# Designed miniproteins, single chains, continued (4), part 27

Each design is a single chain, and the fold is of that chain. pLDDT is the mean over its residues in the fold that is shown.

## One batch from the design tools (miniprotein)

Design m12916
Fold by ESMFold2-Fast:
Structure m12916 (fold): chain A 80 residues (1-80)
Amino acid sequence: SKEVFEKLKKGLEEFLKKNPNATNDEILDYLARLIEELFGVDLSGLTEEERQDFISDYLAKHLTPEEIEELQKKILELKN
């Protein structure tokens, strides 16, 4: 939903402002924690690969392709 997108975008922008050299793994870790905190899901029992798959599926379910593209673009802009 739009609200999910706005919360993820805001959290990601603040994280990347503080951590401009964050790796892709650190960004995925932050997104997992943010999803856990904002939406009350527990990802602690998952492997790293399962957690990445969950995040991808969660984003695809709750965001439009355009919103996912905007988040990816923000990551690229703030990492360079």
Scores: mean pLDDT 76

Design m12917
Fold by ESMFold2-Fast:
Structure m12917 (fold): chain A 74 residues (1-74)
Amino acid sequence: ELSEEQIKKLEEIVLNNSDSLEGLLAAAEEIKKIDKEHGDKLLAAILMKQGASVEEIREKYGEKYAELAEKGRA
């Protein structure tokens, strides 16, 4: 689905921002500009991993992120 060029850009963003929670959240927002679905899914997963509730995610980021967070629990 992603082009090789898009994957390379995503990889660079993650490498530059993967050393902290703030960096991971920034990376997810940057990925969202290139691939909204992948960025949304990554952001939801990061927030759930940090212990945010589905309700908190819904309030701050919206319904789509809340749904992705629920789905991310598998």
Scores: mean pLDDT 67

Design m12918
Fold by ESMFold2-Fast:
Structure m12918 (fold): chain A 55 residues (1-55)
Amino acid sequence: SPLDELLAQLAAADPSDGERLNELVLRYQELRATLPPEERARYDRRFTEIIRRLA
């Protein structure tokens, strides 16, 4: 899945690379808008956990 790949890239990203992180976050926001509500909720939980770990 493109979203699974994107979240894996985000989880592996260098926390100091703000430009790369911003690109991945914007891409995630574009792709999440195309998902059914239940699937969107599952991906949003994974996204939030990754962002918490990077902060």
Scores: mean pLDDT 83

Design m12919
Fold by ESMFold2-Fast:
Structure m12919 (fold): chain A 81 residues (1-81)
Amino acid sequence: SMMEKLAEEMEKKMKELAKEDPELAGKIVLSNEDEAAEMLAEHYGIPLETAKEMIKAYLEKSREEQREEEERLGVRSSRAP
């Protein structure tokens, strides 16, 4: 689907950005969806709406992967208080 393609593009861009500009990549990861989308739109020169869709697709895929991993680990994902 288009959303899966957007998630893949976002993952690729985040890996490249983490290598090229780890400070910006870290800031995007720590930001909310709107702030992350604005930073991506500015950095890549893409429309804000496109950046928002990419962020949403990426986060949705990330959440699904985290849920699957937690279920496989029997709720032993994090022990930090």
Scores: mean pLDDT 72

Design m12920
Fold by ESMFold2-Fast:
Structure m12920 (fold): chain A 91 residues (1-91)
Amino acid sequence: MAALEAGVDALLAAPKEELQKMIDALPALEAEDLATARALGLPEEVLELIRRMHELLRELLRAALAGDRERALALARELGRVREELARLVA
């Protein structure tokens, strides 16, 4: 998918300092997303998907930081699948 590959290539081209800042921001964003989901009374399966989404995003950013395009593409595809599942459950 052209958009997915373009997104991964953009991450690989990003300055390492910027990728590290994104990684460092993820725990606070994960805590906020989980708090919002709990406040809305969403089921535990949604909370597990939110945790999985943040873990995959963290791994994707680390792969980009390492310059590993193949791993980054695989992680981006899995992140896309988790995002689609989450969207179906909260529709």
Scores: mean pLDDT 84

Design m12921
Fold by ESMFold2-Fast:
Structure m12921 (fold): chain A 102 residues (1-102)
Amino acid sequence: KEELEQVREFLEENTDPETAEKIYKLFKETFEKLKNNELARTYVIVLVQWAVAKLQGDEETAKELEESAKVLKKELEKKGVDEKDLKIIEEFEEELKKIVEE
């Protein structure tokens, strides 16, 4: 659970408390559901970093993280990700995007 603590600290240091709590709750639920898929877990962590960069107006970092996320998603598709895990990832993407667009 070291990664959960690292993401919590990252969010608390880089965004407001309300936004940090919203993203962390979503992240924790998603991350725990993906317990047997390390690549999907890495992808979800990169998306959290992307969301924070977008919220901070750091468009350069957000662009780099978006490109990293695209590479990871292609690797997930290439490896034949389980339909259940793919749905979990897509739901996380949609909810995270809503938070960033608020």
Scores: mean pLDDT 84

Design m12922
Fold by ESMFold2-Fast:
Structure m12922 (fold): chain A 110 residues (1-110)
Amino acid sequence: MIPEELEEEIKRLIDLLFVGNLEKAKELLEETAKKFGLSKEEILELILERLREEFEEIKERFKEEKWVAQQLRLMVIKSALENLIKLARELGLEKIAEEAEKLLKEIEEF
């Protein structure tokens, strides 16, 4: 379980990745890493885990015929993943970029 304050910063980072504001995402990433004593890689791993959890929740809710809302959620996490891949590569974090690409492919094939 991650602290509530860290969870809120992760949500803010995902929002910035969704809108493609990579400059502000990098700034908040550095501040969050420093504040919580984590590496930038560890923060991006937490973001990737949250996006994977969101995808699993979306898959379950599609079984309940909430199509429009779940399609919008899929578009959000796809955009966030595409920008997470770009950010991870800019930072030289190729392992996270590869894991994010795998999740993006799973979503595209769903």
Scores: mean pLDDT 84

Design m12923
Fold by ESMFold2-Fast:
Structure m12923 (fold): chain A 73 residues (1-73)
Amino acid sequence: SSAERERLLREVEERIRRLTEDPDPSRVFPELLRLYREAAEGFAALGDEETAARFQALADVLAGDAFDPSFFE
């Protein structure tokens, strides 16, 4: 439902904010990668394929995988 998607989005936003308070990228990047992958799976489970694809694209970029612009379309 839309309420479940909004709740998941707020949870992900809060976790990103907490992670970005740490000035050390070597601690932040592994946790962001995990968070983006968890978010992609969570939104896919809720049927929000577009938001799931966006988070998967963020995870792939952060992991050093080739950028595919179709993920943002």
Scores: mean pLDDT 78

Design m12924
Fold by ESMFold2-Fast:
Structure m12924 (fold): chain A 94 residues (1-94)
Amino acid sequence: SLEEVRERVLAALDAMEARVKELYPDDEGGMAVLDAFRAELAAALDAGPVSREQLLQLGKRLLTEMLALRPGDEELKELVTEFTLEVLAIHDEA
């Protein structure tokens, strides 16, 4: 269901955000990017079925914005990439 997809996607975001907070506990800029991303992702999911391409583009934008704050951070790149792949897997299972 759309509700189940929404819950699973937001749970994946919560898990990634928790890991980012563990690695960068005082990163106000990173938290602001994640808060804005959460609002945009939730709004997209609430608007109806989100396409795989829309989810991929959202993930790519998050990666770009996070890496702009922390250029060359391979661990952050891996976390955001793994989150994006998990979200795409949730979509593909629906």
Scores: mean pLDDT 87

Design m12925
Fold by ESMFold2-Fast:
Structure m12925 (fold): chain A 74 residues (1-74)
Amino acid sequence: REEIEEIISKFPEEVQPELRELVDATLASTDLAEVVANLRKIRDLIFENLPDEEAEEYFAKIAQLVADLLQERR
C-alpha cells in the first residue's frame, strides 16, 4: 500500500529493501504465526535503525496498516 511505502522511504536507503521484503512477506502470509514472526523482524529492524521514540511510532503505523490489509478477507 502507498502509505507503507511512504513510511519505508523515511528509513536509510540501505535498509529500505529489507524492510519492504519483510512487509511484502507479511502481507503474503496465510499463517498467523508467520505474520507475528515477520512483524517481530520488522520491529527489530526499525528499532535498530531509528531512535526509540520514532521507531515505536513507525512500527505502530506499519503494524496497523498490515492489520487493516489482512482484515480484508478474500
Scores: mean pLDDT 76

Design m12926
Fold by ESMFold2-Fast:
Structure m12926 (fold): chain A 84 residues (1-84)
Amino acid sequence: MKVIPFPTPLSAKQQEDLKKHAAVVDTMEKLDKMKLRALVKGWSKDKFKKEGEEFIKDHVEKYNLSKDDYEQLKNYMKKLVNMI
């Protein structure tokens, strides 16, 4: 077969990996909204770091994310801190 016109069914592992990826993306979007709230409310960089780290830990535990996902979210938060 040289062309596949439709998606093949995903394996259980692929479905779980996509769910975890979606949870990571959702967490990043919520961190962006938290950054906007931080700017509006006049939060310090340290306050945003604390709130963001607690938020990331909660979501990592809630969605059973990997250590790699946790590090990715922490690195994303650090980038957002530089904008505050």
Scores: mean pLDDT 77

Design m12927
Fold by ESMFold2-Fast:
Structure m12927 (fold): chain A 80 residues (1-80)
Amino acid sequence: SDFDAAKAAALRAGPRPAPASLVVHYLEETVEDLSAPVTAAILRDLAAAFPDGLDERARAALERLRPGDTVAQLIALLRE
């Protein structure tokens, strides 16, 4: 699906992975409504913002993300 493809792009590994705390900050600054569902567009923007990938904590949070989960729910997973 479009969501699964966008999620896979955001789950890339790279040489300078972004920490989960930076991903939380990015989402809080860029998403106007945290109760909105995480769309493929949000996941594509996340992948573009972090081209060198995400750290293990951030990847674990994203792997647990399901279609229909809200941005606030993703932030809660990233803060675990």
Scores: mean pLDDT 85

Design m12928
Fold by ESMFold2-Fast:
Structure m12928 (fold): chain A 91 residues (1-91)
Amino acid sequence: MKLTDEHVKRIEELLKEVVPEEKAREIAEALRKEAPDADGDVILEEVERVLIAIRAKKKFEEEGVPDEKAAEYLRELSKLPLEKQREELEK
């Protein structure tokens, strides 16, 4: 399904959890501009993957994990299906 206004709003709401509201709106609009014919459901899945990575990185920074070790974990996490990425982050 083509990227719709509803998809852009959902992306903005997801991004608000990790970035300021103004930046979330900017990113959502940029995605629409750069990929107007992209499947909205695929873009939403990609945004959720990025949010999982951001949350994991923030958690590692709070726990004092070295950047190199955090980067390796994020690389391995990105290879997993979205459902398993959610499960790993919730542990």
Scores: mean pLDDT 72

Design m12929
Fold by ESMFold2-Fast:
Structure m12929 (fold): chain A 82 residues (1-82)
Amino acid sequence: SGITLDLRVDESVLNDPELLEKLKKVVENYGGEVLGVDKERKTVRIRFPNIEAAVNFVKESLEVAGFDENGNRLFKLKEDAK
């Protein structure tokens, strides 16, 4: 059991190796694991042990940075994300 999330992320995160590493560490702090990064689709695939961990990660660590050409929300880390 567990939940897999395809997170749409802003290019400011995708193109910054330090922010990607920070994202991975924040995910790990919520018990999750980054399975892959797709820069062309602007997505990060993340597995969490349960829905509560995924919800807490999104609510506490992410904010909306913008929208893609299809109107999907693009996310970035909050300044104080841990």
Scores: mean pLDDT 86

Design m12930
Fold by ESMFold2-Fast:
Structure m12930 (fold): chain A 75 residues (1-75)
Amino acid sequence: MYYQVTAVFDTKEKAQEAAKWLESNPQTKEVGVARLDDGKYVVSALVEVDSKEDAQKIGEEMKELGATSVSVTEL
């Protein structure tokens, strides 16, 4: 199943670290990083996993990497 994981970071450096982690994960199909108008950074990833719980584990890793907010959406 496909899920979108979206994480917001206060710094570009943390967002880039999260994007590199996602790029190293074989379940990740696409990764994007964008600067928001408020100076924060959003990292969005398309992941292919067997369950919503597996997608939520990827979201939890984003929190461990310093994300201030995380959302996981089934596609």
Scores: mean pLDDT 85

Design m12931
Fold by ESMFold2-Fast:
Structure m12931 (fold): chain A 118 residues (1-118)
Amino acid sequence: SHMLQQKIDEIISLLKKYYNTNDLEVLKSAQVGNILILLILDKKHNKLLVVLSSDEEISDERWGVGVTAFIMAAQAEGIEVLEIDQIGNSIVISLNADSDKETVWDIAILGAKAANRA
């Protein structure tokens, strides 16, 4: 939808400023409840970014549940988490670009579901 594309473009603009990059590619997007999930490749820094974003109020405690679920699942799958940042209403998790994209995507959906259930 046009509204979804506008939200994605706003998130991309914020990430470009925060990470000092001009080469971001959106690989996947999905909506899980109130949370938009993006899988993004930062080609400039060779990183994979998982973005969890909400236009509705999500408490720090609920974001913490989602992030904890992501970290635990990543550890079980042998995926290294490099950085976790909060940028406005978005949580951004940075991974190595060579991380298995299918596994990362499944873990991102799990994290969003955990945050929505908390």
Scores: mean pLDDT 89

Design m12932
Fold by ESMFold2-Fast:
Structure m12932 (fold): chain A 64 residues (1-64)
Amino acid sequence: SAAEEEEQRKAANELLRAAIAYRRETGVDPASTAEVVGDKVVVTVETPGGVHRVEVSLSLAPVA
């Protein structure tokens, strides 16, 4: 749904901002892993502040 797509995009943007902030503070990229689970990609990012996890649906396309 449109609400799920919007929430997913916001979560992805939040992860990106956290990764950029971590790089600015430490000079290195945060540890990250990506795993395919069914029709989704689960991205896990480890930072000193905690573990962040985002699910991205492989069947979702950007609205043109």
Scores: mean pLDDT 65

Design m12933
Fold by ESMFold2-Fast:
Structure m12933 (fold): chain A 69 residues (1-69)
Amino acid sequence: LDEAKLEALARELSEATGLSLEEALRVVKSIAKAPPEAVDLIGRLLARETGIEVARAEALARAAVELGR
């Protein structure tokens, strides 16, 4: 996994949601391990749990999954 790119996504998630950087990094690393087929489901769950818009949550989930490959 590209740690620097995962940290960049975690920082974006942290700024969007108010989560700590450590919590955001844990979330992003978890998403990066998910199969590509789960991106839409993960995006919807992330939007529900964090309150960010679904389209943004789906984009973040897709980016994290792509980094995990």
Scores: mean pLDDT 79

Design m12934
Fold by ESMFold2-Fast:
Structure m12934 (fold): chain A 106 residues (1-106)
Amino acid sequence: DLQKQAIEYLSKAIDHLEEARRHARRYSSRRDEAVEELDKAIGYANSAIDYVIKKDFKKALEEVEKAIEYAERGRELARDTPEAVRHIEEAIKYLKEAKKLIEKAL
């Protein structure tokens, strides 16, 4: 089920972004900025789940693209925190997998 797989990938991405947020908050020199961008990425990923549930795949796609953008910004800001970077990279991987599934649903 493409919808269920997209939600699973988005949920895994959110879990990794939450872990990245914890590491960035504790260790990053630019922690406030990194956490702000990661919070935006988490927000957009949660919105993408809501739109996937509603079968509004066009809006889900827009939200996933924003989640990727803010996750990449958070990665750059948390660059001095390797554990945060690893979690963000895993999150981006899952967001991109969700994006591919959402695009197939269009």
Scores: mean pLDDT 93

Design m12935
Fold by ESMFold2-Fast:
Structure m12935 (fold): chain A 83 residues (1-83)
Amino acid sequence: SAKEEALELVDKIKTLEQAKEAAKRIYEALEAQGASEETLKAVKAITSLPDLEAAKAALRGVIESLSDEQAAAAKAAIEEALA
């Protein structure tokens, strides 16, 4: 599933900068899809986290809460952040 693939990509994030870039791209993609204010706030909060493991845990939590369509957008955003 798109959620499982997105979660696997989170495991490939090696730096806090990559995690924050992924969160920024996820935010932009989900905002374009009309995601809820609550979801957008959760994603935006990740960009302010000081620790890689905390950022990865928060990314996983957000992805688990997404619809399949939103999870597919998150997957694409993470792939771009890792490229």
Scores: mean pLDDT 87

Design m12936
Fold by ESMFold2-Fast:
Structure m12936 (fold): chain A 73 residues (1-73)
Amino acid sequence: LRESLREKYLELTKLAAQGNMPAGLLAAGIQYFFQKKYEKTIELFTEARKLSTDPELIKLADEYIKKAKDALK
């Protein structure tokens, strides 16, 4: 995958280390997405979406939930 997704993952893990729980859940979900564990990805991103008020984090969660659901069809 592209460099940009690895950079986003690193950014999210740094935010999680600073106490941003939704960012931590998104980072974990990205790891499961790379492992093709799409059901786990959907679970973690859905939880992150519920806990976040950040429009960018919500948009990222929605995008990857859709991609993971499409991969399960």
Scores: mean pLDDT 79

Design m12937
Fold by ESMFold2-Fast:
Structure m12937 (fold): chain A 104 residues (1-104)
Amino acid sequence: LSAAATALLQQAADLLSASPGATATLSGNTLTVTLADDPRLIAAGAAFAKGLSGIPGVTATLTGNTLTVTFSDDDALVTDPEVVGGLLGAAGHAADQFAALAAA
């Protein structure tokens, strides 16, 4: 991935890591999100994974409390404005939901 594509994926990771109850790490084109051991957070993570799987070039899998999101190596697909908007919007919404659930 280009520096621009990596920077966009890192923005999504940073948004998720800003929320209590979630820690996100980017390694290459793979985003790993570790959720607190809370059934509500895990359910929210599953909904997030389902939403992400609707985005072209994105594969999201939840195993226990760990969400693994793999992006295409196609820089043009990863930097597509609609894909970027969908990803950052989904990440922001998930971060807000994780924060609210962690506070409850």
Scores: mean pLDDT 74

Design m12938
Fold by ESMFold2-Fast:
Structure m12938 (fold): chain A 79 residues (1-79)
Amino acid sequence: PLARLSGEELRRLVEALKERAGDAGRITNEEAREIMRELFPHLSDEVIEEILRGLDVDGDGYITYAEADEWLDIALAQL
């Protein structure tokens, strides 16, 4: 599922998530879904949910800077 995004798209997604998180250092899954729809309006809901599951590895409903960085490392390794 992650292989549907290029390396540049993966990096842009993580940067956008961090930018939206700001000083809080985290965002909600709903905010992340909104960002993905803004950046990649062509992605299906199924693909967005697969990406969200990878980003929110702890399943707590938030995506932290650490989770976003770990996801990016894993996603880039699959290219």
Scores: mean pLDDT 77

Design m12939
Fold by ESMFold2-Fast:
Structure m12939 (fold): chain A 72 residues (1-72)
Amino acid sequence: TPLSDAALAQLAAELAAAARRLDPEGAEKFTVAVNAALKARDLDALVAAARELTSPEVAEGTEALAQWLRSQ
């Protein structure tokens, strides 16, 4: 399901904030992966990227947010 501009902005802002708090150096890699996944509108790829590049906390938050956005 394609994301609206508002949903995309919300997801990007939340994930960027979480990445900066947890790992400022890893935040750049995660941001690149997030942008690529969101352009493809592939929330499963977004969740996979979060697990690979960041802490479990960011991955779990990303999964919950992605599931909520799918419900729109």
Scores: mean pLDDT 63

Design m12940
Fold by ESMFold2-Fast:
Structure m12940 (fold): chain A 79 residues (1-79)
Amino acid sequence: GSDQKLLDEINKKVYETALRVALERGYSKERAERIARAVTRYMSYPGTSISTLAYQAGVSPSTLMDILSEVSRRLAEEA
């Protein structure tokens, strides 16, 4: 349905924004893609463990939170 397409577009925008932030911070493409997936999951599922996602992305929880904050800021400025 139309609602599912909107959610898919939002998730794609979150992922692309997170990927850009991670690459700008000097992470490799492979790690940046893992970070972008972690950010997208956290934003899509309230209550997801930040520590688990950070471990899977290969970064500290504080680093993932910093990236989340920057992604949220950029998305808010584009809204």
Scores: mean pLDDT 83

Design m12941
Fold by ESMFold2-Fast:
Structure m12941 (fold): chain A 83 residues (1-83)
Amino acid sequence: MLKVTLEEAREALRHAQGLAAYIRANLDTLSPEQIQNIVAALRQQIAELRALRAQETDPEIRALLDEIIAILEDTVAELEARL
């Protein structure tokens, strides 16, 4: 079982923020097929993060995972609104 470290969670949050910003900046250039593929990938990542969050006992790591999940879910909603 892979245990998430606080450092890994903080880095993942920074990456999620960067990914969301990149997607938002490029929304008008994405095709419907590209949007569907990104949504599928993000939904898989959200499911994996939710599974990690369910096993996590550290409250700081839990809070970071919750923030990452929220960012990705908001990004999926913005992408799906373009379909």
Scores: mean pLDDT 85

Design m12942
Fold by ESMFold2-Fast:
Structure m12942 (fold): chain A 87 residues (1-87)
Amino acid sequence: MLKEKAKKLVEEESRKIAREIAEKLGKGKLSEEEKKKIEEESVKVGLEKLEKLLEEGESLGKAVLEALKVAEEKARELTLEALKKLE
């Protein structure tokens, strides 16, 4: 139950973070399709990081924080790469 709640939290917060990054760093130049791809990939990476850390015996709170950090980093990476393709 706690693990499922953590996955839901990471999914929801990663999606919000990625959406905000794609809007602000994307400078309104990214399509809705590109923004959705950034959201989906960021959520995926965050959830993968959460699962790995929990498998390694990390505390739930630390695993969630690190997962959200990785999702944020991925969102920034993908947003900048998408903008570079428009140059």
Scores: mean pLDDT 84

Design m12943
Fold by ESMFold2-Fast:
Structure m12943 (fold): chain A 81 residues (1-81)
Amino acid sequence: MDEKLLEKVRKLLEEALEEARKLYKEGKFEEAELVFDIALGVARIVLGVAKVIKDEELAKKIEELIEEAEKRFEEIKKEYG
């Protein structure tokens, strides 16, 4: 498993969730969704790469990070919507 790539994906999603939460607090809902969608898109591209190189462990862990990030973003929406 490529631990450096997994860590980069984790940081990308965590930073996007932090920024989205700040934007939601400011009432910038569309900007928050855009920031999160861009980060999610990048994570999905990296997931595709993991599948192509047949790193099944990396692919599984990235899928779990994506699912967790999507759940956390829905919680942010519920907290401020």
Scores: mean pLDDT 85

Design m12944
Fold by ESMFold2-Fast:
Structure m12944 (fold): chain A 98 residues (1-98)
Amino acid sequence: SVEEEVKELMLKLVDKLIEWLKKNPNASPEEVEEQVNKLMVEAAKELQEKGLEDDPVAQEALEELSAVLQEVVDEHKEKGVEAALKILEKFKKKLEEK
């Protein structure tokens, strides 16, 4: 289903960012923002490749991901990598429970 494909994509992208942050604990706010932007581009591209670019479920998920990733950038800037990871782990758990 579209919901399952979108969920799997969101989980994959969240896991990529969690892994990157764990490997780069001293990343600058600018490096985190660059990584987040790369993941958003990847999300949009994969949705387009699946023909889901105009799907309302996919658009809602992309908007939710965008909001969470912006919160990650903001919290990393203010409180560092541990705070950013907590946001991502919470979002991942929410996705896995759906």
Scores: mean pLDDT 86

Design m12945
Fold by ESMFold2-Fast:
Structure m12945 (fold): chain A 90 residues (1-90)
Amino acid sequence: SHMAENILKLAELATSEDPFERDVALALLEIQMAIAELTAKRKRKEDLPEIKDVLNALKKASKHPDPEVARLAKEGAERLEKLTGIKAEE
């Protein structure tokens, strides 16, 4: 999904050696997670495949070497799982 692809790209950008790029990437990652949560709160069945893709992307990002990226991704995945009752595959 487009949102899942964006999350993975932003997680990668958050490892930038430029502190400004890293901070922008982290802020945008938080925005993408907020959009995913708002999408989940609409409880539309057609959104479930994208939410599953986002959960899988966040679970992958939770293993990221940057501790801030890993923490945000883990927290975001846990919130989406609680909102949807869906468990991430990994």
Scores: mean pLDDT 82

Design m12946
Fold by ESMFold2-Fast:
Structure m12946 (fold): chain A 80 residues (1-80)
Amino acid sequence: DKEKLARETEGLAGAMESAAEHAKGSVKEALKKAAEILKEGSKTDPLKALKEALEYIKNTKLDNEDAKKGAIEGLEELLK
């Protein structure tokens, strides 16, 4: 269901933005960028947006491994 995936993608984007407001440095910038990718793609191609955000996070060095792992797991859960 594309509409369900779009809503879940927007929800994840909002969660990442909220997490970014409480983060600093590389984690804050990475979460903001991932959220922007998800918001932009949620209305057009949420599956592509989720894949692009996942690759972005995987290829970005973050100072907090738990934050990186959480972001990857959230993205992968929606891609099942």
Scores: mean pLDDT 82

Design m12947
Fold by ESMFold2-Fast:
Structure m12947 (fold): chain A 83 residues (1-83)
Amino acid sequence: GDSSQAQQYNNQGIQLSQQGNYRDSIIYYNQSIQLDPNYYQAYYNRGQVYIQMGQRLGSPVGQNRIAQQYFDRARQINPNFTQ
């Protein structure tokens, strides 16, 4: 189902992010969100990628602001989610 495919894309995004491939990880998180807009973990994981990009690429303020938008969306979908 869409949720199962969303989980698979999210898992591929996590693997790419762990390898430092942030651009491709964002693509996979976007596919996860497109298939299941309520898959809150993909929003959180995408937010974390923007944090990592900001820290490594010398532009943390803008990337942290983008990350916060994704974290807020994840919490709207699952208010009990904590990291």
Scores: mean pLDDT 83

Design m12948
Fold by ESMFold2-Fast:
Structure m12948 (fold): chain A 87 residues (1-87)
Amino acid sequence: PIDKLQEAGREIAEYARSLGLEDLARAVENATPFAIAIAQTYGLDYAKEFLLRVVERAAERLVAEGKITPEQAEDILKHAREVLDKL
């Protein structure tokens, strides 16, 4: 499961990039090594929560900047949760 956490981070980042959301993709890519460290120390559930909060904060900033709608932010969070829940 931990070995697949990097794949999950990459999948979420690639999804964000496919939507033209480079800042969100970079935020996830930068957070993924920290999520792996959290998983090794505290377990996978804490790592999932950490990555989900990174996505949430980045999406909230994009809504505030007018780059995406609140509905698009919810769709991105739903996708991230679905990817992480497979671990």
Scores: mean pLDDT 86

Design m12949
Fold by ESMFold2-Fast:
Structure m12949 (fold): chain A 63 residues (1-63)
Amino acid sequence: MSTREAAERAARAVGDGSPRLAGRVAAAMFIHSGGSPEEGARAAAELGYPVSPEEARRAADLL
């Protein structure tokens, strides 16, 4: 399973009720897979759940 596929599944599981949390989860998964906060934020935005690189970094520290 690719990081993008896993992140998309995780974001979908959180769902429309919390787009900000979905974006944080997706971004954190990319960072934990060796990506940068900027890469994680961009990937989350591409999935429809935009977060800032700063928020992505904080999410990775907490999740």
Scores: mean pLDDT 75

